# Designed miniproteins, single chains, continued (5): the designs that were tried, part 85

Each design is a single chain, and the fold is of that chain. pLDDT is the mean over its residues in the fold that is shown.

## One batch from the design tools (miniprotein)

Design m18947
Fold by ESMFold2-Fast:
Structure m18947 (fold): chain A 58 residues (1-58)
Amino acid sequence: MNPLLLEIPGVTPEQAEAIVKAIRDEGKTSVEDLAKIPGVTKEQAEAIVKALETGSLE
């Protein structure tokens, strides 16, 4: 995971850490699964999914 999550407006370091953990440990990579994380909005979840598919992870 690169720090692109912290570049998304409104994503705190704590939320980014929880998001990374959910993706890596629970395999939650969809907008609906990420939006279930407390404090993460649907817009932020969409931006996170977009960053994952266009980021250096692939």
Scores: mean pLDDT 70

Design m18948
Fold by ESMFold2-Fast:
Structure m18948 (fold): chain A 61 residues (1-61)
Amino acid sequence: MADISIEVAEEAGRLSSTQGLSLATAIARVTERRTGVPESELLSQSTDSGVLFSLAVQLIS
């Protein structure tokens, strides 16, 4: 299986740099695209990028 943590990090980093999004918002958006869980629901749980990254990897894996 591909390393999902690397894929999430690369896509979130790209969105953050190209669209001016915070890293937390970028991670939540990548997670919504891959899982269908709303960005707003993810951000309601935490605004910390590290916590959101861990949650994203768990939900996508």
Scores: mean pLDDT 78

Design m18949
Fold by ESMFold2-Fast:
Structure m18949 (fold): chain A 77 residues (1-77)
Amino acid sequence: KVTIEVRNGKTGEPLPNVKIYVNGKFVGYTDENGKLTVELEPGKYKIGLSKPDGSPLENPVLLLNGKEVKAGEVEIK
């Protein structure tokens, strides 16, 4: 299991209702704490983020299991 977390890069506040994609597949929305838990095996994945309407987020910070990563290709160990 992997916890995907999205925060506002300017304020550090969690971003609820962020639309999350893994390998181009919609997997869910972040909760009130900016988190979504998904089951992923170890490997490389493409993580995409958007607002609920599909528009890009302003200055998002992406974390996997509490560690900051860049949106795009990520490795899960």
Scores: mean pLDDT 81

Design m18950
Fold by ESMFold2-Fast:
Structure m18950 (fold): chain A 81 residues (1-81)
Amino acid sequence: MREKLAQVLRAEAERYRTVYGDDELAELLDKLAEAIEKGDIEEAKKQAEKLAQYMVEKGLMSEEEGKELVEEIEKALEEAE
């Protein structure tokens, strides 16, 4: 489960880098994927919070949506084997 989630995040990172040209968002997605691959739930949560903050600052989501994103990622990691 964690390996599949990390692969999806890395694919999204590559898409944002190559298609949208957002290197900063791509780097945040890569760091989240790395933390997930290592099974470091605390680091993954920290990286998810940084990703949400970036998206809120860019106007891509509200502060409330950012909090929900972090909660959803934390729940997915706790349920992943």
Scores: mean pLDDT 76

Design m18951
Fold by ESMFold2-Fast:
Structure m18951 (fold): chain A 70 residues (1-70)
Amino acid sequence: SPLDRIEELVEEAFKDRPVLRSFYLRMIEGVRSLVEQGDVDEAVEGLRTLASIMPEEYKPELLELVEEIS
């Protein structure tokens, strides 16, 4: 799923930053709950915020995955 791929990108981007990795993985779990509840607009806003803080090399793929959820 797009969310599973976003989770993989976060794990890779923050592999050397365990506290931030755990924080953002928890954020993605919150996004999963929003999507399951049909709160897609809020979920997409959260993911766009996440994309803005990702390293440049991860941003294009993450933004494409966000569009798949939208």
Scores: mean pLDDT 84

Design m18952
Fold by ESMFold2-Fast:
Structure m18952 (fold): chain A 88 residues (1-88)
Amino acid sequence: EVEALLKEGTVVFRFVLEEGGEVREAVGYITAEDLGVPPEENIELALASAEGAAAALREAGYDVEVEIRIDEETKSMIIEIRARPRAA
């Protein structure tokens, strides 16, 4: 069932936060069907959301890296946002 969510313009957000020697991870799914938009539009919305999240985290004092990958088997986009506090 999880594999079915990674089709038709589905975007997987993987958020990785490194604080105080701990690594915390959260994963979210956004589908074109859930938003009622074409797959291409869902991808554009997801990219805009990732950019906004990265900008907000940088403003809050985090160093942020964004990696975008395509899962060729499921045709899904994987957006990984990795954040860590800037050294004081």
Scores: mean pLDDT 70

Design m18953
Fold by ESMFold2-Fast:
Structure m18953 (fold): chain A 79 residues (1-79)
Amino acid sequence: MEKVTLSLTVDPKNEEDLEKFKEAMKKAQELAAKGIEVTLNITIESNEAVEELKSLGLEPGTYSQTVGLVTINVTVKPK
């Protein structure tokens, strides 16, 4: 089974990082459409995102979801 791993660190306040994130998501969808298993490792470095998680009663850390052939691992860390 063909597999591709894409890794990206995103600061939501940085427009260039947001563009890279959108490009990675687009590439993952294109690869999955070709029958390739895709793992996206996204690290979000944001104090606001950490506080948002805490307001929801969640700990900062890694959250994972698989939809079809795409697995998304999101890690939220303070900047």
Scores: mean pLDDT 79

Design m18954
Fold by ESMFold2-Fast:
Structure m18954 (fold): chain A 84 residues (1-84)
Amino acid sequence: EEEEKLKKYQELLEAIRNRDFDRVIAILKELGRTDQADELERLRKEMEEAKKNNDVVRYMAAQIDLVGLLLEIEREAKKEIEKL
């Protein structure tokens, strides 16, 4: 189980580096981090709607929140890898 967790966290960091947000969401759900997965999905949808409506301020706000969430996920993943 610990080897499987290590692999999932390593895959999560790789997905973040590759900006593969669909994979990030999938791995977060597999790790039971559903709140982070749901928030990432919400922010992606908000960015898409803002682009569609040419709402630059809303887009930038959602992008800042998205980057903040990704940094939090990355820090947590690295911390979990160190504990395994």
Scores: mean pLDDT 84

Design m18955
Fold by ESMFold2-Fast:
Structure m18955 (fold): chain A 82 residues (1-82)
Amino acid sequence: DLKEWIEEVIKALRELQKEGKTPLPVPKSWRELAKNPEFRFPIVRFLLITAKKFNVPVEELARLLMGLGFTVEDLEEFLKRV
């Protein structure tokens, strides 16, 4: 269930923020692309689906999303659209 998976990722993001863990380092160009409103939700959807399909650890995905500049609020907005 994609909705359940998104909720797990949101929970992991909250825990990483609470623990003060650092985001995964990503190139500036990738962060700029992720900030573009046209690509922002397509990118998060692609990453969420791909990570679930390939059994990527939820903490690693959460750290990547933080590195790209995604917040808990961004993922909660996406969850409302699913």
Scores: mean pLDDT 80

Design m18956
Fold by ESMFold2-Fast:
Parts: structure tokens; C-alpha cells; sequence
Structure m18956 (fold): chain A 55 residues (1-55)
């Protein structure tokens, strides 16, 4: 699914970069998301959860 692919992308980002840089990239991704798109709403929730885990 698109969400599974998104989670896999986040895992790859975390493997290659310091957590501070990953958090910054995730916040940028959230800012680019369309709140009227249900898939983007789900991706936003996953990204926010990942940011809290990395803090």
C-alpha cells in the first residue's frame, strides 16, 4: 500500500542521516501535504508519530 511504501521511505531516511536532519525533513514533508487528501492525512499522522519517536 502507499502507506507501507511511505513507512519504508521513512525507515531508509533514518538509516542514513542524524535524527535532527530526519526531523527537519519530516516537518518539511508535513508542510507540503494536502489536508484535503485522505492519504496525505494518514501520511501526516505517520510522520508526526515518527518525529515524536525520534525526539
Amino acid sequence: SSIDQFEALLDVMAERQPKELVIEELRTLIDSMDPSNPLDVQKRQVALERIEELK
Scores: mean pLDDT 82

Design m18957
Fold by ESMFold2-Fast:
Structure m18957 (fold): chain A 86 residues (1-86)
Amino acid sequence: GLSENRKDNFLDYLRREAVRAKKLLEQDPSLREELIEKLTKEIREELTELGVTQDVDENAEKLARLIVEGKGEEAVKLAEEILATV
C-alpha cells in the first residue's frame, strides 16, 4: 500500500544520499558535520511521517552518521529494522 511504497522510497533515499555523501566528502571532508546535521533533520522528519515514535532522534542521527561514513547498506539494514516496528 501507500505506507509500503513510502518505506521503499525512504530506503532508496538512504542509498542515494550515501552515494552523494561519499562523493561530496571525497571533495570536501570539512562538510561532514554540516551534512550529518542536515541528514539527521531530514531523516527525523521522514521517520516521524512513517509513524516511528520510539528513539526517533537517536535513530535519525545513527542513520545520518552511517551515510556520511559510507556505510549505506548498514544504514538501510538499520532503517529496515526500525520500520519493521511500524
Scores: mean pLDDT 85

Design m18958
Fold by ESMFold2-Fast:
Structure m18958 (fold): chain A 68 residues (1-68)
Amino acid sequence: SHEETERIDRVVVRALLLAEEGRPLEEIVALFREHGVSAAQLRAAVARWRLSPEQRATLERILAALEA
């Protein structure tokens, strides 16, 4: 749904901000788990976004951790 897409996008934005602040990967991954964002939902979001190489690398690390 559109509301679900917006919810996921807000978590992604917050994750990128936390990464810029130097917060540990474990804390950022916990944010996705707390908000019920799956690896599949994050993968779909990454496919929609125009990301910088640094943002993409950050989200790929989060994806790998969620799939572990």
Scores: mean pLDDT 85

Design m18959
Fold by ESMFold2-Fast:
Structure m18959 (fold): chain A 85 residues (1-85)
Amino acid sequence: MDDLIARLEELEKRIEELREKILKGEISPEEALKQVEELLRELDEVRDEALAQNAPREVLSRLTFAEASATVLFMHALEEIRLEK
C-alpha cells in the first residue's frame, strides 16, 4: 500500500511537471502527447492495483483527480497538434 501511494505521488508530480512545461512552451505538442499517454497508462495500472488491494477511498479519489488532470493535458496536446496542421 505505501509503495502504491508513493507511485501515485510520483505520477501526480510528473503530471504537474508536464503541465508546467506545456504552460511555459518548453515541450512540443507531439512530445507532450507521448508523455501524457504514458502517464495515463501508468495511472490505469495503479488504479487496477489499488482496486485489487481494496485501497482506501482517498487513494481512489486521488487517482480519479490525477486521471482527470492527465486527460485535460491529453486533449490539449491533441488540439494543438490538430491546429498546427
Scores: mean pLDDT 84

Design m18960
Fold by ESMFold2-Fast:
Structure m18960 (fold): chain A 81 residues (1-81)
Amino acid sequence: RAAEIREGLIAALEALKRQAATNPEGGEEAVAAAERAIEALRAGDYESAARYAGRAMLLTTGSEEAAEEARQAVLEAARLA
């Protein structure tokens, strides 16, 4: 259900945050973006969560495709809530 999907997204963002934290330069901004995405998900603000999740993914992986997939996953969770 929506709560389980939200928990799955938070777990994925926590994993991304840990990966980003191993990078001493750009990792701090990626960690901050992932933390904001998690906070927005917990608040039910899926629009902000999608924006920050996409940013965190882009900063961590350098992949615009991965960033768009992360954004769409959050928006899909909003549709199911």
Scores: mean pLDDT 78

Design m18961
Fold by ESMFold2-Fast:
Structure m18961 (fold): chain A 96 residues (1-96)
Amino acid sequence: SELEELEKEIEKIREELKAMLAGSTPDQRAIVEQALAQLDAKLAEVKAKPEEDRLKAWRELLETGKQLLEDVRRSIALLDEQAAKKQRALEAALAG
């Protein structure tokens, strides 16, 4: 059913966020943990809704979850790029 597919997609997003914790720096971990907390809070709100409103709430949660996952990925990529640029600058300064 559509509800079962929405629940699976949300759980997939949660698992992808949890997977990001593996190998994360402390700063990256904080971003992922905050995102997981936000998603879990919204999931609890959706589950508390009347049955007739839940399907719409699950659809909205999926869009929110996808955006949250994209924002986390972007933030982590930015932190990784900044760290790499800083490392290259230090290596260049030490080599000159």
Scores: mean pLDDT 84

Design m18962
Fold by ESMFold2-Fast:
Structure m18962 (fold): chain A 88 residues (1-88)
Amino acid sequence: SMDQQQIVNQVNSINNSVSTITQRINNDPNTSQSQKDQMQSINSQITTQNNQVINLYNNGSNIQDIQNQYNQVVDNFRRMRDIDYQIR
């Protein structure tokens, strides 16, 4: 039920949250290198997927294609949040 502008706004919000989580994790001396590497991998994946959402929006793609790509962003962001919660 989100329109295209709402999806773009959510993608920007997710980008800000991902940046904040990644910075905190990378600066935490008690987080293992394996956990840092896992979070960097997820960050790279989310960044790529967010760029795909923005590209679909800029190219005038239909709402269904934009929503399908956005759902992939949301799934990976949830995975990032779950790992972040376990690290805390």
Scores: mean pLDDT 86

Design m18963
Fold by ESMFold2-Fast:
Parts: C-alpha cells; sequence; structure tokens
Structure m18963 (fold): chain A 120 residues (1-120)
C-alpha cells in the first residue's frame, strides 16, 4: 500500500541518516516488503545511501535499476520495487537539498525504466 511505502521510506531515511550499512538498510526494507528479493532490497539500499551521500551517478542508478528488474519474478513486482526505489531516492535527495536539475535527471531514468516495463 502507499502507507506501507511511505513508512518504509521514513524508516530507510532514518537508517541512512544514522550511517547504517547497506546490509542493515536492506534488512529493514525486506522486513516491511517481504515480497522484494534480497537483491532488490540491497540495490534499493545502495541507491538511497549513494543519493544521501551525494554520490549517485546516472550510470550507477541505471545499473541499480537493471539489477532490480533482473531480480523481479514479474513485471508487476518490478514496478512495485521501482516505486519504492524512486520514493526513497527522491526523499533522500530532498533531505540533502539537491537542486531540481539533479532530481529531474533521476526522474527521467526511473521513467525510462517504467516505460520499458510497460512496453508490449
Amino acid sequence: SMEDLARTVAEVLKLVEEGKSVEEIARAIQERFPGLTPEQARAIAEAVKLAYEGKLTPEQLRELVDRIIAAAPSKEQARTALRLLGLAVFSAMAKRGFPDEKIEEVARILQEAADRLAAE
């Protein structure tokens, strides 16, 4: 649900702010979303931590998106994982005060991924 997504994002941001490891953040994501694979939870944790640290490049985000899609048992599950990724990354960037131009770049990459999953 959207409420579960929002709650997970808040918990993930708290852990990132506390300097928790990718492994600890990934575990927290899986506890809230047991339908995610361990690889997807890890990829989301890596992306959020990199975004918060100001180190997330477009190339790294594309690679993490591809890892999430490759690990997905279905297109529907991949879409759910990408929604969590997007909300968590955008929230981390907003918390750090990233400029709109950088946020738009991330949004474009995530939209490209969504379009690929919607292709017939």
Scores: mean pLDDT 84

Design m18964
Fold by ESMFold2-Fast:
Structure m18964 (fold): chain A 85 residues (1-85)
Amino acid sequence: MKVTVEIEVEPAKADALVAGIREVAASTPGVKRLEIRVELGPDRAVVTVTAEFESKESALAFLQGVARVAREHGARLVTVTLEKV
C-alpha cells in the first residue's frame, strides 16, 4: 500500500511538521519506505510525503497520525492518495 500526502504549511513551521511526520512513521509498524520532499515558497511551504506499507491497516494508522500532526502545526492537507501496490 502506498500513501502520498501533500501538505501546505507556513515556511517557519515546515521543519517541525517534517519532524512530527518522521515520528509518526517511526511509531507505525510495517513502514517499508518513507520519502519527504519540501518545497519552500515565499509565503508557504509544500511538504510531500510518500510512504509504502506492508498492510492497509499500517497505511491508515500513518495517515491518521499525519493528519493529527498537520492539525497541530496549522497545516492543510491538500491531497491524499492511497494506492495498492
Scores: mean pLDDT 85

Design m18965
Fold by ESMFold2-Fast:
Structure m18965 (fold): chain A 74 residues (1-74)
Amino acid sequence: SMMERRRRLGREIAETLEFSMLREILRDEGRSEEEIERVLEEVRRRLEDPATREATMNEIGARLSAYVRRRAAE
């Protein structure tokens, strides 16, 4: 029960932070706020679909890792 609740909360926090970082990445790429919200809505839908969730999480992880590496190299 407690461990299950901790895992759910951890996922919600991680997803919130990941979405914040994705917003920054998309802004850095020169996308408009409207385009950013459309992309994030698509990502959210793909995360809610069990068939696409794992692939979408992997894509997000790879993109965030690449972004952090680019910032570290600057």
Scores: mean pLDDT 78

Design m18966
Fold by ESMFold2-Fast:
Structure m18966 (fold): chain A 100 residues (1-100)
Amino acid sequence: MTEEQFEVVSAITLAIIGATIALKDAERRGNKEAVELYKKILDHLEAAAQAVENGDYDTAIEHLKRAKEAAEELQKIDPEGGKFVLNLIEKALETVEKAK
């Protein structure tokens, strides 16, 4: 793994950890709409991580952009969790664009 790949995978992994914590909190609060958006975000973050491991940064960027769109929708119904996850996704996007 290159240093750039390690930085990108690390940023995406932090976003996955953050989204997982926020998902569990939303489940505990009974916010089913937020839970579905967190699951969608996690699916895209996992796909982005796999794309980076394969050296496919364009596909990783597409998945991170889809995760960002879902996080922006999430911010409307779970403002604190949505903002937290959006910030992590934006850092992952900045990292992958810089590595590309």
Scores: mean pLDDT 87

Design m18967
Fold by ESMFold2-Fast:
Structure m18967 (fold): chain A 85 residues (1-85)
Amino acid sequence: SDAERVRAALEVMIRVLEEHGGRASNAELIAAAEAAGFPPGFFELLWLAVRDVVGVERVNADPLAALREALERVDEVVAEMRRLS
């Protein structure tokens, strides 16, 4: 399902951030998502949706905590990705 796919992508991003002390470049996050088999453009759409759902300020201040919140709100992230598509 879309929710299972978004959850899997968020879990990949969370793992990368945890491995890098809570911060990672967009290039590292994109590379990890691509290595996990997510299609081109999926990461960019997911990241926009996370910022809209959680809030840009929260994402910038603590991206790891913001992604963990997005994981708890996966249905809202899926709905926002559909709105942005």
Scores: mean pLDDT 81

Design m18968
Fold by ESMFold2-Fast:
Structure m18968 (fold): chain A 91 residues (1-91)
Amino acid sequence: SKEEEEFEKILEGFREELRELGVEEEEIEKYIEEIKKNSNSPLEALILASLILSKLLREKYSSKLDEKGKEILEKNKPLSEETEKKLLEKI
């Protein structure tokens, strides 16, 4: 279906971004399986992927980011802290 096609495109884009961050394939597939397990739509998959990517970018580049870079990552967080914690507890 169109939704299945959109879902797979989101997951493929997420895999590519994680590879660019230097995340190992085993860990990438772990994140992919958790997204598949905990999302019921392409939008939910996109939100979860964006949340995971945001956290990994913050952790990976925290020492290389100036205060402006850190603020950009926080401001582009797609979910509230409450929603983020609730979804992360499912992963």
Scores: mean pLDDT 73

Design m18969
Fold by ESMFold2-Fast:
Structure m18969 (fold): chain A 79 residues (1-79)
Amino acid sequence: SRERLLELLDKLGVSEGEKEAILKQFDNIERRLGKEAVERILDEVEKVAQTKSPHETKLLLYVKMGELETEIVRRELAG
C-alpha cells in the first residue's frame, strides 16, 4: 500500500516534504486500522485521480485520511 501511495503522490506532483508528512500519517493509519482500510481509500482516490484535477484528488486524499484518523480516536475512546 505504501508503494501505491508513493505512485499516487508522484502523479499528483506533491513536494518531497509534503510526501514525507503524508507517508508518516498513512503509516500510522495502516498500523492502527490495518491494510484493508488504507487500500480502500487508495482505491477511491485512484478512481477520482482518473477524472479530477491533481489538486481535487489531493484534497480527497486528505479528507479520507482525516476520516480514518477520526475512526482511530473513536476506537481509542470506546476501549
Scores: mean pLDDT 84

Design m18970
Fold by ESMFold2-Fast:
Structure m18970 (fold): chain A 63 residues (1-63)
Amino acid sequence: MVRLTDKQLEEIRKLMKEAGVSDEGIEAAIKELKSLTDKEKLEEKLKILGRVIGKEEELLKIL
């Protein structure tokens, strides 16, 4: 089971906040990421999120 570390989750929160995502939206996204146990699905979700917020390269570096 692949899990994001607390440090990786904090970096993702920071990038989403910098992109103007609401605190509610950030917590919803983090909850979804924590529920993903498949590495490929986790990577796909992070790529989609990165494209939406314009931080794809920064989010992929956290992986």
Scores: mean pLDDT 77

Design m18971
Fold by ESMFold2-Fast:
Structure m18971 (fold): chain A 95 residues (1-95)
Amino acid sequence: NPEELKKIEDILRRFRALLANTPDGSLTPELVKLAQEVTKVIDKYVELKIKKRKGELSPEEIKELEAIERIIKELLTPEELYMAGAIASQAELQK
C-alpha cells in the first residue's frame, strides 16, 4: 500500500526532526503524540515479522515488510526508536 508507506515515512521523519529540535528533558504534547504514532508503526512491523516467520505473508506483504524495514532503518537509529517507546510509555504512566 503506497499511501500507507508514505504515511509511515512522514511520521518517522517528523518524529526524528522534532526529537532533534526539542531540548533535553522537554516532553511536548507534539513529541508525545509522534512517539505514540512511531510506536504503532513498530507494532505493525513486529506483527508482519512474526507472520513472515510463520510463512503466512503473501508476496505483496513481504514487499511491504521489506519497504517498512528499509524506511525504519534509514530514518531512525536504534536509540531514537528506543526513545519513541520510552516517551510513549512515560505518557501512559502519567495518567
Scores: mean pLDDT 81

Design m18972
Fold by ESMFold2-Fast:
Structure m18972 (fold): chain A 76 residues (1-76)
Amino acid sequence: SDEEERRLALELARAILDIAEKYPDDLEAFLKALAERYEEIFGVKINPEAGNMDEKEIKEFREKLVEEARRIIEEA
């Protein structure tokens, strides 16, 4: 249902912000915690090997996720 989809999106958004606060300078710990939390919420395992991302790409990805998460929470 639309309500369930919104609930899951909000849960993920809150998790992203919490994880970003816990790991402000450790990008690898951020990605690992995010992957584990995503698996808990959606029951789907994220392949950590899918990311031949350099440090800059991981940083940009994190910044985009945090901005998106803040928007989702603010619109709720």
Scores: mean pLDDT 76

Design m18973
Fold by ESMFold2-Fast:
Structure m18973 (fold): chain A 100 residues (1-100)
Amino acid sequence: SMEELEKLIEETEKLLKEFLYLVLTRAPVAEIERVAQELLEKLKELGVDEETLKKIEELMKQVIAAVRARAPEEEILALLQELGKEVKKALDEVKKKLEE
């Protein structure tokens, strides 16, 4: 249903925002990993393709690794910007398919 799909997109956007917030506030890695997994599951439910999902999962793993390594803020921000861009692109493609 269109209404359920729109709600799922909104929930996915909220999860992305939560992931960004947890990373930027240096939340426990276990919480960051939990939100990352939930975000990936929502993207799968939205029908995002396997190649795009693998790219997003790899970027999330790189962000988590950088947080664990206490990497410089600039490095973490660059990874988050790339992740946000890929997730937004995936959601925009889902939204386009909804108009068909």
Scores: mean pLDDT 86

Design m18974
Fold by ESMFold2-Fast:
Structure m18974 (fold): chain A 91 residues (1-91)
Amino acid sequence: MVEEAERLAREAIETGDEEVLRRAIELATEAIKSPDPETRKRALEVLRELIPHAPEELLPLIEKALKQAATDPDPEVRAAAEEAGRALRAH
């Protein structure tokens, strides 16, 4: 899942394709639910890159995912969530 999100994120940034962008955001927010902390961290890094390009309608989905990740038991996942949160506030 996170590998697919990373691939689609790269494609969305290169092409500007809004459908690809929406799918990448959806996959990244789902990957944050992974039992693997490295996968959750990678998903947050994908969201951080996509946030500047995110359509308004997906901002509530992203915000909810970042709030959940901010209370994650893994400190590196929490740090990644704070970084993505800063990108969201700059949007």
Scores: mean pLDDT 84

Design m18975
Fold by ESMFold2-Fast:
Structure m18975 (fold): chain A 94 residues (1-94)
Amino acid sequence: MKIKPSEKILEILRLEGATKEEYTINEILSYLLRYIVREKLALPDDASLIDLSGTLLGEITGKKQLTIDELIEAIFKELLENGNISEEEYKKAL
């Protein structure tokens, strides 16, 4: 099923060349990972930890640093809270 993400998530997707209005969860995650790689957000001492300070992802999550797994959880939580996914979809994605 395709989701219309929040405007903040859409802004990140558009920075990575996204042109659609609706995306699958896997497409959203793919664009977010591309953004992390392009912006070089992985910490030099721990590649599992990303630095979100001053980024749109930092604004979305409210965190300065987190793991990829924590980022995925935070994105799904925002999609749930904005009504972009159901509680069943949130539980299935985690």
Scores: mean pLDDT 72

Design m18976
Fold by ESMFold2-Fast:
Structure m18976 (fold): chain A 62 residues (1-62)
Amino acid sequence: LTPEEVERLVAAMTDEGLTREQVAEILGDKEKADELFARYDRDKDGVLTPEEVGRLAAEALP
């Protein structure tokens, strides 16, 4: 993930989180979205929560 992609995810974030489809549209890459969910969607519900995206942003945007 690039810093730009992480910033787009943060900007699109909702209280309910982002679905796999929304992440794929934001990134323009379904494969990246699938990889991201494999890493961060530990409970396998198909949603990235604000907390999970926050951790991702901290890792990618120091």
Scores: mean pLDDT 75

Design m18977
Fold by ESMFold2-Fast:
Structure m18977 (fold): chain A 85 residues (1-85)
Amino acid sequence: MEDILKRYEELSESPEQLERNLKDLEVARFIGRVLAYIGQKLDELIKKYKDLSPEEFAKVSEEEMKKVNEEVRKLIKENKYPEVK
């Protein structure tokens, strides 16, 4: 807490910079959630198709990841965050 408070005090010396940093943090958090969601879906595919050869897995994962990308794009257009566990 003490280190966080010190960093907050340094940021609060410039209110305009703090507002910009908060917006950048929101964008970073959004990107982080999208990447985590994609990673989760990839892990699910690896578990589901663990018995396939790497070549066969590449083919099925390409099709499934295309569906995941379409889902993520739809969520972004609707201004919604993907759910990540």
Scores: mean pLDDT 67

Design m18978
Fold by ESMFold2-Fast:
Structure m18978 (fold): chain A 84 residues (1-84)
Amino acid sequence: EAAEIVGAALGRYVEARAAGASHEEQVAILVEALEAGGLELTGVERRVEGDRVVTRLTFRVPADVTLTAAFAPEFSLELEEPLP
């Protein structure tokens, strides 16, 4: 199920963040975990907002995969980190 895949990926992201990984490493870990779960990365946008960097990731959930029932065909996640 897509919710379980996303939950597992977010768990890995949280662990990497707690271990002191960089924002780029945190994003890479999340993307790798979601793609391993069958989701397709379709967009990456990065912006600076005040004293933070914000990365928006957009994913497509394949229509032929049963896990699509848990999510819209496309969804976005935003990750933010304080500027150094």
Scores: mean pLDDT 70

Design m18979
Fold by ESMFold2-Fast:
Structure m18979 (fold): chain A 59 residues (1-59)
Amino acid sequence: ADDFTPTPQDAAGTALRLTGVLTDEAAALLARLHPQARTLDLSDAPTLGEAGRAALATL
């Protein structure tokens, strides 16, 4: 698995910033562990694949 870091941008955890290389499996897990997330900043993790983008779109 590639290294990536979700960092909450607010106290409620509804806004997350992602850094590093995000795998499709890690993206699906992120959606399950952070169902409260409503906005994602991918400016530092643009290498996300199609399946990973689809998984994050479920948030």
Scores: mean pLDDT 64

Design m18980
Fold by ESMFold2-Fast:
Structure m18980 (fold): chain A 90 residues (1-90)
Amino acid sequence: SELDRLIEEAERLIEEARKKGLPLGLAAGELALELIEKAKEGKVSRLDFEITEGLILILRGVSRVINDPEELRLVERALELVERARKLVE
């Protein structure tokens, strides 16, 4: 399923963040994975998407302030995964 593909993409993002020591990318990836797994179980609400997107946007802001382009790239990828999951469950 498309949600299974998003879970695999989130897991790959988390693995990359761990290998490279990128804590903001790791946090964003874990937030995305938890939300997508909840979506797959049919337990996600609109509020879950809003909260998760908001938290990842904060991590994106932090990545920009510290001027870390690898952190920013992973955080933006996590946000994209959340946006793709939202479109699948609407």
Scores: mean pLDDT 90

Design m18981
Fold by ESMFold2-Fast:
Structure m18981 (fold): chain A 61 residues (1-61)
Amino acid sequence: SHMDQQKQQIIAEIQKKLNEKLDELESKLDPKSPEFQAEFDKLSLEAQAEYQKKVAELEAS
């Protein structure tokens, strides 16, 4: 459906932004450090929240 196509575009955009942030994080922190895990969890939660917000906005339109 058109809605499913729009959701796939939202997923692709969020994934691209998340990958860019992860690349930056890996350049600054050791991937095995507790600090890296904390920032990774934070980025994952932010990405999930952005997805839910974008989907809700799409469904409200």
Scores: mean pLDDT 82

